Designed miniproteins, single chains, continued (3). Designs and how they scored, part 25

Each design is a single chain, and the fold is of that chain. pLDDT is the mean over its residues in the fold that is shown.

## One batch from the design tools (miniprotein)

Design m8851
Fold by ESMFold2-Fast:
Structure m8851 (fold): chain A 108 residues (1-108)
Amino acid sequence: MEEILRAIGLILRAIGDLLEARSLLGRDPVRAAELALRAAEDALRVAELALRYGDRTFARQAIRLAREALRLAQEVLRIATDDRARRLAEQAIELARRAIEVAEEALA
């Protein structure tokens, strides 16, 4: 039960962060990258919980969140000239890819 509540909390936070990041892409790419990174970190934690407990629903949610974080981070890299935004986006891409790999392992 505690692990389910943790996963739900991570999912809800990641959804909120991804929506905010999308709205900030053209206005504040550093903040957009920071939010995408946090969402990728949360997606990875959900994927790890899904793998540990055999939860296919959380694994699917982790993939969806990680794919959106990956897409937003790639868009930051395309538009951002700030080195900090670029570094954060690169970290978000790495973690999002890792989250997808772990979640796909949970679905196998």
Scores: mean pLDDT 90

Design m8852
Fold by ESMFold2-Fast:
Structure m8852 (fold): chain A 72 residues (1-72)
Amino acid sequence: SLPVVDAGTVTASSSATSVTLKVENPVDGAVNEVVIPVPPSLPVGTYGIAVEGESSVSKAKFIVELTLVVTA
């Protein structure tokens, strides 16, 4: 199984198209940008999200888990 990083709670406006997180890869310590798409029709609410990240240096993979709060 891949290592998991908890990114906690991330807030996005309902008009946002994406959220970009800077996350340290737990395998190699490289800081990677992870882009989470926010569909334009996504209702206001709280969502549990898991996305796969990959180191730009080592190609080591990991999972980023977060709670996305979409606000008006």
Scores: mean pLDDT 76

Design m8853
Fold by ESMFold2-Fast:
Structure m8853 (fold): chain A 90 residues (1-90)
Amino acid sequence: SDREEELALLEKWRARVEELVEEFKKFVPETEEEKKGKEKFEAFLKTLMELFGKPSPVEALKAFLEELKRLIEAEDYKGAEELAQKIEEG
């Protein structure tokens, strides 16, 4: 089932959130595309911090991945669409 693969991937990402955020902060962009990507990800983390009421980007990203896992397990695709809209509007 694709859903089982998606849940396994999300759990793997959740387990490594602190490492991933630290690696991203240490990433030195070499191209204009990489610079824009870093800026967009920093804006994304800020939006998650505001949306989930978390004081740190690590805790905000963990909360986001946990909510995604919950929505996938519940097959709540409408809830996933609503979450995506809130992130785009932030």
Scores: mean pLDDT 78

Design m8854
Fold by ESMFold2-Fast:
Structure m8854 (fold): chain A 80 residues (1-80)
Amino acid sequence: MEREKEIEELIRKVGELLGIDPEVIREDIEATYASVEPEVRREYFYLALKAIIAEHEGREEEAKKYLEKIRELIEEVAKK
């Protein structure tokens, strides 16, 4: 689906930004969210990648908002 392509693009951008192989970025994020259900995991990946980019660009307010959304998703998954 479209979200999967967006995540792959963000992984590549984060890799270029940090000078790390995109596959390593993917593995690291997947390891962090391994216990999360697949449907929610894609949203977590998207928000996490957006937060990393915003933080590295010095956009602290945007990074905080993405992290807040991640926390909300984690709470919803815990209730399910």
Scores: mean pLDDT 75

Design m8855
Fold by ESMFold2-Fast:
Structure m8855 (fold): chain A 81 residues (1-81)
Amino acid sequence: SVEELLEEAIKAAKAGDLEKARELFQEARDAAREAGLSVTAAQTDQAIRAIDRHLKEGNEDAAKSQAVTLGEAALRDVKEE
């Protein structure tokens, strides 16, 4: 489910496994789009973009922090359904 994918993505991000977190966020985004969860999909896409942007700049701490923050926001939106 989208909720399970987001929970696993957040867990990976908190562990510092940003590659795994990004992959799980991609799966969650695509699943959210298929389910018509447009807000969750947009927030999940923002998490992916934040990981990419900060890692490109060599800022792993910022990538982790933004991935967790945006992932948790997306997870809250799914649970409000």
Scores: mean pLDDT 84

Design m8856
Fold by ESMFold2-Fast:
Structure m8856 (fold): chain A 75 residues (1-75)
Amino acid sequence: SDEDYEKAFRMFDADGDGVITADELRTWLESMGLSPTDAEVQALIDAGDTDGDGVLDFAEFKALMTASGVHPLSL
């Protein structure tokens, strides 16, 4: 549901500004034991970033998760 995506979004949005930055996404991936390259982080942002502002808002984040087939409870 949208509420589950909002919970996941708030987990990524460490500073509470209502967007997810590339740095926040990278930090989360590193906390999961991954070593993403700058290109891999940028590709994830680009896949979700429909407005071209270089960050993910809630709608873009939800679209990215949905397109990836990832359930918010799997994060």
Scores: mean pLDDT 70

Design m8857
Fold by ESMFold2-Fast:
Formats: C-alpha cells, structure tokens, sequence
Structure m8857 (fold): chain A 86 residues (1-86)
C-alpha cells in the first residue's frame, strides 16, 4: 500500500534524526525535525507525489514502492530546507 510505504519512509527519516541527536548534531537534527513535521502536516501532497513516481517508474514490487515513497519524502524535505535556509 502506498500509505504504508510512505509511513515506512517517514520512520527512516525519524531514525536518522535520532542518530543526529545521539551524535550531538542538535542544529541539523532540529532543522530536519522541523522539516519532517511540515511534511507530515502535508501528507496528501506526499501521497500524490508518491503515486506520480510509481506511475512514471512503473513500480510493481514492495521495494520499488518504498523507493518511490523515499524519493517523494526526500523531495518534500528538500523543498522545506530550501525555504528555511534561504
């Protein structure tokens, strides 16, 4: 399911943020956490981006669906980083 793939991709980002906190990189962790919160608040757009990538790539396997979800989440995070760092 696309929603499950997106949820798994978001969980991987959460794990990466916790690793940054554990390493003492609090500034990068705070920025990533803020971006993740905004991504979660705009889930319909993330799901739409994932569906478009699935269609464009012809994704059929669970691994391919997860790859599309990760790309969609990464793109959404990047857009927020550009807004926050500009």
Amino acid sequence: MLEEAVEKALKEVESAIEQLKAQGDLESAALAEKALKKVKENMPEVLERTEELVRRWGAKTEEELLRAAKAAVQGAMYDIYQEELA
Scores: mean pLDDT 81

Design m8858
Fold by ESMFold2-Fast:
Structure m8858 (fold): chain A 87 residues (1-87)
Amino acid sequence: SGKEIQEDIEASFSEEEKKEFDEVMDRMASKLNVPKIPEDASIIEKILEALGLYTDLKLRGLATEEEEKVVERMRNKVLEVLKKHNA
């Protein structure tokens, strides 16, 4: 189910990785002068927001290597969870 996939995605991140992800999202949102996504947003909603923010920053030449690495690591973890659920 979608809820089970979301829970598995969230469980794939350590507490340190979740904190790093939230901090990177906050910095990206601040650079674009957009509001932070609500804390009660689903992990999938947060991931889609992060990808959108990163894409906008990259097109503007404002994305950092740290932001790129964090977003790519997050994307790869999501893809691995999806592969397991579709195997």
Scores: mean pLDDT 78

Design m8859
Fold by ESMFold2-Fast:
Structure m8859 (fold): chain A 84 residues (1-84)
Amino acid sequence: MELEKLRKEYEEKQKELDEMLNNREKYSGEQIVEVGVEETIALLKYRQAEIDEEMKRLGLTTEQQKRQFFHQRMQEIREEYLSS
């Protein structure tokens, strides 16, 4: 299951970044930025795969339907991120 693999990769990078941010004195700014970029890439890969799986499950067939769903899901992700 590719989605579960991507989720685990994201969770691992998120945990690594959180550990670095809580122990700033042990890591360089460059190391933190690098892991932050990796976490963002992993998040984007996971969220894209999650959205793609949801669209397939819902039977979305037109580019317009897929675009509308993608925008709605991205808006929900943005609101979730800004609220926590």
Scores: mean pLDDT 77

Design m8860
Fold by ESMFold2-Fast:
Parts: sequence; structure tokens; C-alpha cells
Structure m8860 (fold): chain A 90 residues (1-90)
Amino acid sequence: MLEQLEKDLERFKELTGRREEIEELIEEFEKLSDEELLRVYVENREAANNGDEEALLKAFAAMYVLSKRLIEENSPEVAKELAAMYESYK
């Protein structure tokens, strides 16, 4: 659900106080492939778990871009097709 992803992003921007930096990272990461984003996420997630705030921002931004792409590819057309299939069972 895209609305929940956007709410999670806004909360992360509020909690970190680094809205502009997060938005710049997202714009940069939107230029990357899914493979490159996954690599950025994995590499930075470990550093973030060790208290690196810059790594936390990068891991979150990469996860956000990947999640948004997955949602955009599978919704709302997938939701429409699924609803049509359910109606066929009535």
C-alpha cells in the first residue's frame, strides 16, 4: 500500500530531522537499478545496525525506492484483476 509507505517515509523524515538529505538521497537512488538499490540497502543496513546514521539514511532511502517500485508495478492493476477474478466465483 503506497499510502502506508509514504506515511513511513514522513515519520522517518520527522524522527531524524534530516528531511532534505533524505529527499536528495531518494532522488539519486531513483536513478539506480533494482540490483544496485538492493546492494546499497544490504551494505548500509549492517552499518546502520552498528549506529551509523548516514548508513541508516541510505538503507532507508534504498528500501523506500525499491518498495515504491514494487507497489507501482503490482497496484492498482493487479488489484483490479484480482477483484474481477473474485467476482467470477459468485
Scores: mean pLDDT 73

Design m8861
Fold by ESMFold2-Fast:
Structure m8861 (fold): chain A 61 residues (1-61)
Amino acid sequence: ADKEAKELQDKIDDYFDGKLSGEDLAQAILNASDEALEQVGKKYGVTAEQLRGMGRSLLEA
């Protein structure tokens, strides 16, 4: 869980730094565990469900 949360957080940071595509970030979010999404979501002030919604939107955009 902690390792997955860190890896997901690193991918989110890379995406906003322009180092990762939205498609790659979407796949990372959609493949993440509920525990990892909850931990990362708390840092950004969002729920795990909201993060999954963002992942789906990025994949479909």
Scores: mean pLDDT 79

Design m8862
Fold by ESMFold2-Fast:
Parts: sequence; C-alpha cells; structure tokens
Structure m8862 (fold): chain A 96 residues (1-96)
Amino acid sequence: VTLTPEEIADALRGAAGSFRKAADALEQGNVTEAARYSTAAGILLAMAASSGDPQVKAIADAVRAEMRKANEAEQKGDLKTAAEHYRRAADIAEAG
C-alpha cells in the first residue's frame, strides 16, 4: 500500500490523539472507553505501518511495545501505569 508522507503523518497524529484519550479514560477508571480509543489508535498505527517505510515501522514497533506494557498493567488493575504507557505511546507516535 502506497501512502503519502502526509497520510502517514495524519495517521500517526490521529493515533497519538487516541492514545491520549485512552490514557485520560483509564485515569477516570473508564476501561471501556479506553479500549475504544486504544483500538482506534491501533488501526491508525497499522495503517501508517502498511506504508512499508522502515522508519515508520520502527515507530510502530516502539508504540506497540508501549501498548503491550499498558495492556499488562490493565490486566493487573494498575490503570495509572497503563495510562502512563499510553501517554508514552502517544509521544512516540507524535514525534515520528
């Protein structure tokens, strides 16, 4: 799939925004809302990664590592730590 640099940047910015909303939802104890936003962020991240750009793939891999840590924290009931990992995921996606 051939995405323009602008489409990749828009997808990564969209993912960052959704991760921040997921973090905000977790800080409020709203795990259902957080799941909706993290799912939306994951879709946008996958879209950007489908470009085949090695730098975008590196960003996507780093963001997915933070998503895994957030999910592990959520499974332990540590919503604050989960929110911190989603905020890191957002920062990584936005910096790309």
Scores: mean pLDDT 87

Design m8863
Fold by ESMFold2-Fast:
Structure m8863 (fold): chain A 94 residues (1-94)
Amino acid sequence: SKGKKLEEQLLEALDRLSRGLAEKDKEAVEKSLKEIKKLTKELVELNYKPSELLKEAIERAIAELEKLLKERPDDELIKKALETLKEVKKLLEE
């Protein structure tokens, strides 16, 4: 299924986002956010219903970003990442 392959790619992009945040690699974070947005749009176009694994991965990413934003409240990239993941959740679950 094309949807399943895109979901696997989105899970990999979420993992790359987490690693980029941990390593403070701004380029990796920006690249992963761009990939996450693209993959989410493709899944929405397919009317793909996300697996529980994908829903949990998105929720974990949101929680990680909220924690990081409390530690670094002026970090514009973290704010952008958090808003992106909240929009991803909304688009895939609604």
Scores: mean pLDDT 89

Design m8864
Fold by ESMFold2-Fast:
Structure m8864 (fold): chain A 64 residues (1-64)
Amino acid sequence: SADEKALEDFIEALKSSDKVFGKRSPVAEKALETIEKMRADGKSPREALQEAGRLLAEELGVAP
C-alpha cells in the first residue's frame, strides 16, 4: 500500500541519515524503536509513520 511504502521510505531515510552523520542519532534510533514497537503492537503503517514523524518534528523544534 502507499502507507506501507511511505513507512519503508521513512525507515530507509532514518538509517541513511545515521550513516551520513557517521554516528547513530539518539532521536533517529528512538524513532526506529517507536516504529518497531507500534508495528509489533499491530498498529498500521500510517500510525507508525505519524508517531515517528511527530517524534522527529518535536526534536527538531519544527512542530509539536
Scores: mean pLDDT 72

Design m8865
Fold by ESMFold2-Fast:
Structure m8865 (fold): chain A 75 residues (1-75)
Amino acid sequence: SGKDLANKLKEEVEKIRDEVLELAEKFRDQDEEVYEMAKQASTAEGVYGAASAGGRLDPRLTLLGTRAQTALLRM
C-alpha cells in the first residue's frame, strides 16, 4: 500500500519505549543503569538494548525486547 511503513514502525517503537521506560522506572532502585538506558533510548536499537539488559528484573522486559527487535528487523 502507499502508506508509510517507516512511520508505523517508528510509532510502534515509541510505544514499546514507553512500556520499557515505565517498567525500568519501577525497578530503578534495583538497577538505575537500565532506567538510564531506557530514558536515553531514541532508536529501536536503544530500546532493544535497554529491554534486553532489564530482562533480569522482569520477564515483561524480555518480551518488550523481542517486540523491539522484531520492529528493528522490519526497518
Scores: mean pLDDT 80

Design m8866
Fold by ESMFold2-Fast:
Structure m8866 (fold): chain A 65 residues (1-65)
Amino acid sequence: MAEARAIAEAMVATAGKVLSPEQAAEFTRQAEAILAQHENSEDPAGEVRKALEQELARLLAEQEA
């Protein structure tokens, strides 16, 4: 879990650079939910990274619309 949390923190920092403050706050909220969902996964770091990449892409698409 420490690796998954470190990935989530890095992704949240990246989101803050490319998203509006409101969308970055939503991404942070989703990151905590994703961490909780994958807590008991065989590969929490890989699953969290993949889910956060998908969520960042979704929020970027919403921001561009």
Scores: mean pLDDT 80

Design m8867
Fold by ESMFold2-Fast:
Structure m8867 (fold): chain A 87 residues (1-87)
Amino acid sequence: SVLDILEEIIAEARRRARERGASLEEVVKWLVHQLLQALDAAGLSDLGRALAEAIGRTYRELPADASVEEGLERIAEVARRTAEELL
């Protein structure tokens, strides 16, 4: 399902952040790219674009001092809600 794809990509984003010491910006860019690719492959490119826009907006609304984990938790919450609303 779309939610399974989303959860897999979020889990990988968290792993990359922990193991590579990536910045929140780097992780979010990777997350958006992977989500767009996965949903396009599933024939859901419009949903992928809507999720990318919601994630980008959420990232811009985060406090400048937000940790990577805090930022990813907020982004994950918004992405799940947006996906559920559009399904």
Scores: mean pLDDT 84

Design m8868
Fold by ESMFold2-Fast:
Structure m8868 (fold): chain A 88 residues (1-88)
Amino acid sequence: SMLDEKVKQLTEEMRRIVLTQDKDTAARELGEMVRRFGEELGLPKEEIDLASDSVRWLVNNVSKEVFDILFHGLLREMVRLAEARRRE
């Protein structure tokens, strides 16, 4: 699906950011990336804020390997929540 390709692209962009930027810059850029994605999906502001804040915290507090897994999982969960809301 187009959303599956978007999740893949955002995960690849995340990996580039994490490899090339310092943690503070990465936290800001990835938090903004997740916020824009949540807005594109039409998620509620509270859920977008939680996702963005979680990503900012995770990039500063977990290993790069754990962050990769959690970030990809978060994007997939955001898609699932958006799809569930559209089916109701």
Scores: mean pLDDT 87

Design m8869
Fold by ESMFold2-Fast:
Structure m8869 (fold): chain A 100 residues (1-100)
Amino acid sequence: SMSKEELFKEFTEIMEKIAEAADKENTPAAREVAKVASEAHKELLELVENKASNEELAKVLEEYIKRLESLKPKLSPELQKLLDEAIEEIKKLIEELKKN
């Protein structure tokens, strides 16, 4: 039911929210979270523009979730909570991709 363009827009909004919170925290681990978010955004944009399959998009999103989860223990409780919420939102996007 969601277009790839709509999915990318929602993903962009999730990543921008994470990056803003990470920038505010401004620790080495938070800067790494912002970097991972930027890399995920660029890679997903390239895949969408190249008409990648839903399975390929889902796989890439799953790998970025793993990278973000690995950074979580080094973050403040506030950023950990926001990152958990963002990961759950990304998981919903992955489920939407897998249904279509």
Scores: mean pLDDT 86

Design m8870
Fold by ESMFold2-Fast:
Structure m8870 (fold): chain A 110 residues (1-110)
Amino acid sequence: MLQRALDLIDEALRYGQQGNDVRGVVLVGRANRLGVQLSQTDPQGGLRLGDYLVRAGDQAYQSGNYVTATGLYMAASNIYRAVGDDDRAQRLQQRAQQLQQLVDQRVSQS
């Protein structure tokens, strides 16, 4: 499960870089579902996936791919919550909400 979730995140980043936000978000959603399932059987694998999602979200943010970054931070939040790391889950949820406000503002000006 872990390797498959990591591969989906890498593909989501690639689609985000190409401006294909819809495909990127779908792949992040698949990685999130796999990550939650992984966290129930392998909490250490869940933590590694959460850390990878944060790094991927930071990469997307630095590239200006705010839609993809928001999805990645939300997925990381869900996985940290699934492994019982509520503090990191809350911080990432707040970060994702702030990015969603930036996305909404950008869409309103388009």
Scores: mean pLDDT 83

Design m8871
Fold by ESMFold2-Fast:
Structure m8871 (fold): chain A 68 residues (1-68)
Amino acid sequence: SVAELEAEARRLIAEAERLVREGRADEAQKLLNQVDRLGTLLAVLGALETARALGERVQAVMKELDKL
């Protein structure tokens, strides 16, 4: 379901945020890539607002990753 995909994406973002704090850039990037795939799927399924919100959170984590 859309709700299950959103919950999984949010879980992966939280884990990526932890990995960034630990300096584990490669592992964080892999999780962010998974979130991007889930966001694309959500957008195709018509969950455009959810996909946009997830994209904004991914961008925030990527900015922190770029500081490493």
Scores: mean pLDDT 85

Design m8872
Fold by ESMFold2-Fast:
Structure m8872 (fold): chain A 80 residues (1-80)
Amino acid sequence: ADTAAARERIAAELPAVEAESLAILRERGDERLARLVRTVAELLRLVLAGEDPSAAIAELLALAPGDAEALAASAREAYA
């Protein structure tokens, strides 16, 4: 599959997945996971737009130290 087609699909589905995930997490009262979901969605939006993801990467690593390193590395690679 073409990379452009993959980016288009992710960009099209991301808002719905984010909204659904946030609705579930808000109902459960999990503000930390809700913030993490918003940060991951913002990171993906920035990478797809070719924008600098550094601020979103920093927030993600602050929210999930160690666990988010692989995702942070992938985002940096995709932007570079």
Scores: mean pLDDT 72

Design m8873
Fold by ESMFold2-Fast:
Structure m8873 (fold): chain A 66 residues (1-66)
Amino acid sequence: RAALRARIRRLAAANGLSFTDEAVEALVAAAGGDEARLRGLVTRAIRHAKENGRTTITLADVRAVL
């Protein structure tokens, strides 16, 4: 689980963004251990946050892409 959280945060940082801890936990739970699903969800959450002009991805941004 720690490795998945680190990966989520690294992907956001590469795009100039950060995740809240609540958003990270929601993504990990929604992925259910599926790495391809996690990658897709993270990519969509980053896009949603960028479209909203935000630098922090919140639980609301994650819920919008589930």
Scores: mean pLDDT 78

Design m8874
Fold by ESMFold2-Fast:
Structure m8874 (fold): chain A 65 residues (1-65)
Amino acid sequence: KEKVLEYLKEMVDAVRAGDPERARKAANKVIEEAEKYFTPDEVKRIKATVDNLVAQAEARARRLA
């Protein structure tokens, strides 16, 4: 469970840095860990949240370009 929070922090840092590749790698790790501890419906909600964070990183990267 603690590893999910570590990977979520990594995603937030990647979003702030405008690094969508780093955010997506962290998102994949969050989903992999979440699948071990959460129900499929909860994992779907987590996936939606991490996809939104990756989209924010991509949007930030485009604005900085």
Scores: mean pLDDT 78

Design m8875
Fold by ESMFold2-Fast:
Structure m8875 (fold): chain A 85 residues (1-85)
Amino acid sequence: SLTPQQQVSLAISLVLEETELIKEGKISREEAVDRVIERLRSQGLSLEQIAEGLSYASFYLGVVKNDYEAAELALEAYDRVVDEL
């Protein structure tokens, strides 16, 4: 099982990867949101753990890294997950 630090690192990594696919025109933003959530779920994360990881990823990418496109994707995925809680 992944530690909380590993869960956050995974969320950041997956959000960055899916953001790059959007920038390359390979997938839509809606598809990227679905893919981020499904990939985190496939690693055994609960919806609560996914929400926590995505919340931190959005803050880190937006506030610390100034990667607004990636931060927006993380926030959209977060909103989708909290609607299911």
Scores: mean pLDDT 89

Design m8876
Fold by ESMFold2-Fast:
Structure m8876 (fold): chain A 78 residues (1-78)
Amino acid sequence: SGLEESLELIKKPPEEKVNELLKEKSLEKKKEILKEVEKEYEELLKFLEGKVPQEVLDELKEFAKKLKEKGEKIIKES
């Protein structure tokens, strides 16, 4: 479906960037990457507000929360 396809296109790039944290050796660089991902995704969510159904926006917000938690866990375990 078009909705699932669009969600995958939005979710995949930030997810791949957070997965790159596992390969980064510098704690400072890991923190910078996570902050950039969080900022870019927050800006994207604000841009999409009123342009997509509320259900889509809520799913993306939940994904962003889980992605942040995953990134923070990787940093904490580093």
Scores: mean pLDDT 78

Design m8877
Fold by ESMFold2-Fast:
Structure m8877 (fold): chain A 66 residues (1-66)
Amino acid sequence: SSEAKELVRKAIEELESSSGSDIKALNLLRQAGELGDEKAKELYDKAVKGEISGKELIERLRELLK
């Protein structure tokens, strides 16, 4: 949904900003997953397990917006 994509965009902004919050970014990804974005849910699940983070997470999230 457009709402889920907007949450993914905000999560990227939180991860890339020097004043951003990783906790806030993960909460935004969880919400995007709850709105039916299955790929955002998968990336959220991997991130909370520590399987993906930082630049790799940002790059994978940018692919969701293409």
Scores: mean pLDDT 84

Design m8878
Fold by ESMFold2-Fast:
Structure m8878 (fold): chain A 69 residues (1-69)
Amino acid sequence: SSVEELKERIARAAAIQHFAGDDTPLERIARVGATYGKSRGLEVDPEELEKRIRELLEEAKRTGKVVRD
């Protein structure tokens, strides 16, 4: 899968978990996700990933849910 697809999947999973009450720091989730991506040959920027997680959380607060697609 592409870097963008991996980034989106990780970000949505993180946003869903965080919205459901997981208090794991977003920067930690982003760093772990980027490391796994790199180990599989995919370059994921942890800062961009963290930004995307925050965007999805803001949307979730507005709509009451996290959208997967």
Scores: mean pLDDT 75

Design m8879
Fold by ESMFold2-Fast:
Structure m8879 (fold): chain A 89 residues (1-89)
Amino acid sequence: AEAAERARREEQVAVLEAAVRALLRELGHDEATIEAELARFRAILDAALARDRPEVRRVLELMAEAARSGLKPEVVAKLEEEAERLAAE
């Protein structure tokens, strides 16, 4: 049970990281900035996986703020869906 749960959460984190990476590239950020932002998101996601729901809410807030920077609707929707999936779990 624990191994399966961990694998599922790791997969969700990987999908979120890919979505964030795509989002930041759409914004026109350089690779150094993208890597720094991904490191921040990764730390927050790791904390969310190890702790309770406040960390998940922080991830959702960051994704919403990134979306308000004028991102494509399809990328925004994908990020919000993945973040909501983590929050619902």
Scores: mean pLDDT 62

Design m8880
Fold by ESMFold2-Fast:
Structure m8880 (fold): chain A 61 residues (1-61)
Amino acid sequence: VDAAVDALAAALARQGITLSDAQKEALKTADKSTQTALLRALGLSEGSAEIAATRLYDLSH
């Protein structure tokens, strides 16, 4: 899951969105619904956040 979160953080940084260490930690430990909410708070659309959260969830479970 750590590698998946780091890869997502790198991809978001290329889009101008930076993740704090606390946000990375939250994404590593959160369920899918919490991951989706966090990604939406960072400025992703509902659809993009849901897709990203699903990928993180699948890679960690």
Scores: mean pLDDT 74

Design m8881
Fold by ESMFold2-Fast:
Structure m8881 (fold): chain A 77 residues (1-77)
Amino acid sequence: SAARQQLIARYGQARFQALLARQTRYLGRPVTDADLAANLAQLDAWQARVNRYSTPDQQAQLQQQFNQLLDQVTAAS
C-alpha cells in the first residue's frame, strides 16, 4: 500500500517491521493497510508540528531520538 511504502521510506525496513510487530501486539490482531494509513496521518500531524516550531537541525535530532526510543522499545519487548 501507499502508506506501507511511505512508512518504510521514512523509517527503513527494519524499524518498519518493529513498528508493525508492536502495533500487532497492541491491536491483538494483524495490522491492516487502514491501520498503517492512520499511523501515517498521526506521524504527518506530528511532523507538521515539529516543522512549525523547530529548525532543520533540531528536526533531524528529534527524528534520531525517536528512532532510538523505537529501537529500545523493540529490544525490550
Scores: mean pLDDT 75

Design m8882
Fold by ESMFold2-Fast:
Structure m8882 (fold): chain A 58 residues (1-58)
Amino acid sequence: SVKEKILKLTIETFREVSDILDEAFKEAGGNLREALELAKPKIEELHKKYQEEVKKIE
């Protein structure tokens, strides 16, 4: 059950990363460099949230 919860959280987090990248790319007007700069802080925040949630499941 712990492994299943972590796997589900990982898949959900991956989907959120995908959404962040898609939104950033649209905001950047298709400019890859600008999109990555916009996405980076949001992905770093999501990564921190992921680590905290994994710790709570353990």
Scores: mean pLDDT 84

Design m8883
Fold by ESMFold2-Fast:
Structure m8883 (fold): chain A 75 residues (1-75)
Amino acid sequence: SMEELLAEALRLSQSDEDADRLRALELIEKILEENETLSSEQRAQIESMLHELSRDPNPEIAERARELLERLRRL
């Protein structure tokens, strides 16, 4: 379910491991690719996670999060 995917993405985004936070971004990207529309609540949750990840000390994670934020705003 979407709820389970968002919960998993949130869990992974809060991990101390770069690989887990990259996996969170992969899940978010897949959600954005596979969903024609998102509820305002789902959109807000994704936006919140991406804002946090955009400040990540790993520059690859931070840049990918910013790219996904721009993509979300264009939907």
Scores: mean pLDDT 86

Design m8884
Fold by ESMFold2-Fast:
Order: C-alpha cells, then sequence, then structure tokens
Structure m8884 (fold): chain A 85 residues (1-85)
C-alpha cells in the first residue's frame, strides 16, 4: 500500500480501537467526553480515508492532516488506557 492508504487505514484502526476503549469506561462523564472528541476526529478522517481509498492523490497538506489526526487519536488512546488502569 502507498503511504496515504497506509496512514488512512492505520488512523481508522486506531480510532476504532479508541472508540472500543471509551465504551469500556464506567465513568459516564469521561466516556461522553472521549466519544465526543473521537466523533470530532472521525469526520475529517472519514473524508480523507474515502479520498485515499478511491486512489485520489492526497496533497502534502492532506497527508500532514492525516498524520496529525493519527497523532491525536494515539494521544487519546493513551489517555483512555490510563483511565482503565
Amino acid sequence: ADEQTRLAIEADILLAFSRMLAGLLEDEEVRERALKELDELEKPLLELTKKAMAGEPLSEEEIEELKEIKKRVEELREELLEELK
């Protein structure tokens, strides 16, 4: 897979995992906050993923946006894992 397809798939998998982790939280307030943040990240990620999967070349700015979304999802995943300890 090319870099854009790999980044998009990795970000989508990480977001799906983070959503699963958030669903395991017993604290309703923490869970709702995490799910809201994930929903906000999902919208731009889905648009970029559709473009990448269609074989449309992403701009350098769009690739950077994918990397930034992936980083934010990774950071949120670490926070969720800490809450589950």
Scores: mean pLDDT 83

Design m8885
Fold by ESMFold2-Fast:
Structure m8885 (fold): chain A 97 residues (1-97)
Amino acid sequence: SMAKQRAANLFAAAGILLTAADIEKERGNYEEAGQAYIDAVELAIESLKLDPTESAINIAKRAIKGAEELVPHMSPELAERAKKLIDEAEKLIEQAK
């Protein structure tokens, strides 16, 4: 279905951003890493809404963990956005079980 294809594309994009975030974190670029983890959570949320696969859940969990670890290094606005997106993603993961 078109929804499954869109979910797969969003999942792949989230995975790419997660990898980029891990690289920036390794480099000590915590602001850039935090933004990339948040962007990955947002794409994972959209993927989960369309097709809640085990793979999408695993990417979401990894992105959530990365974002949570970097909240102390975020601007107040980015940290607030991160908390809201993490809460939404965790709710979707619970609904998928």
Scores: mean pLDDT 88

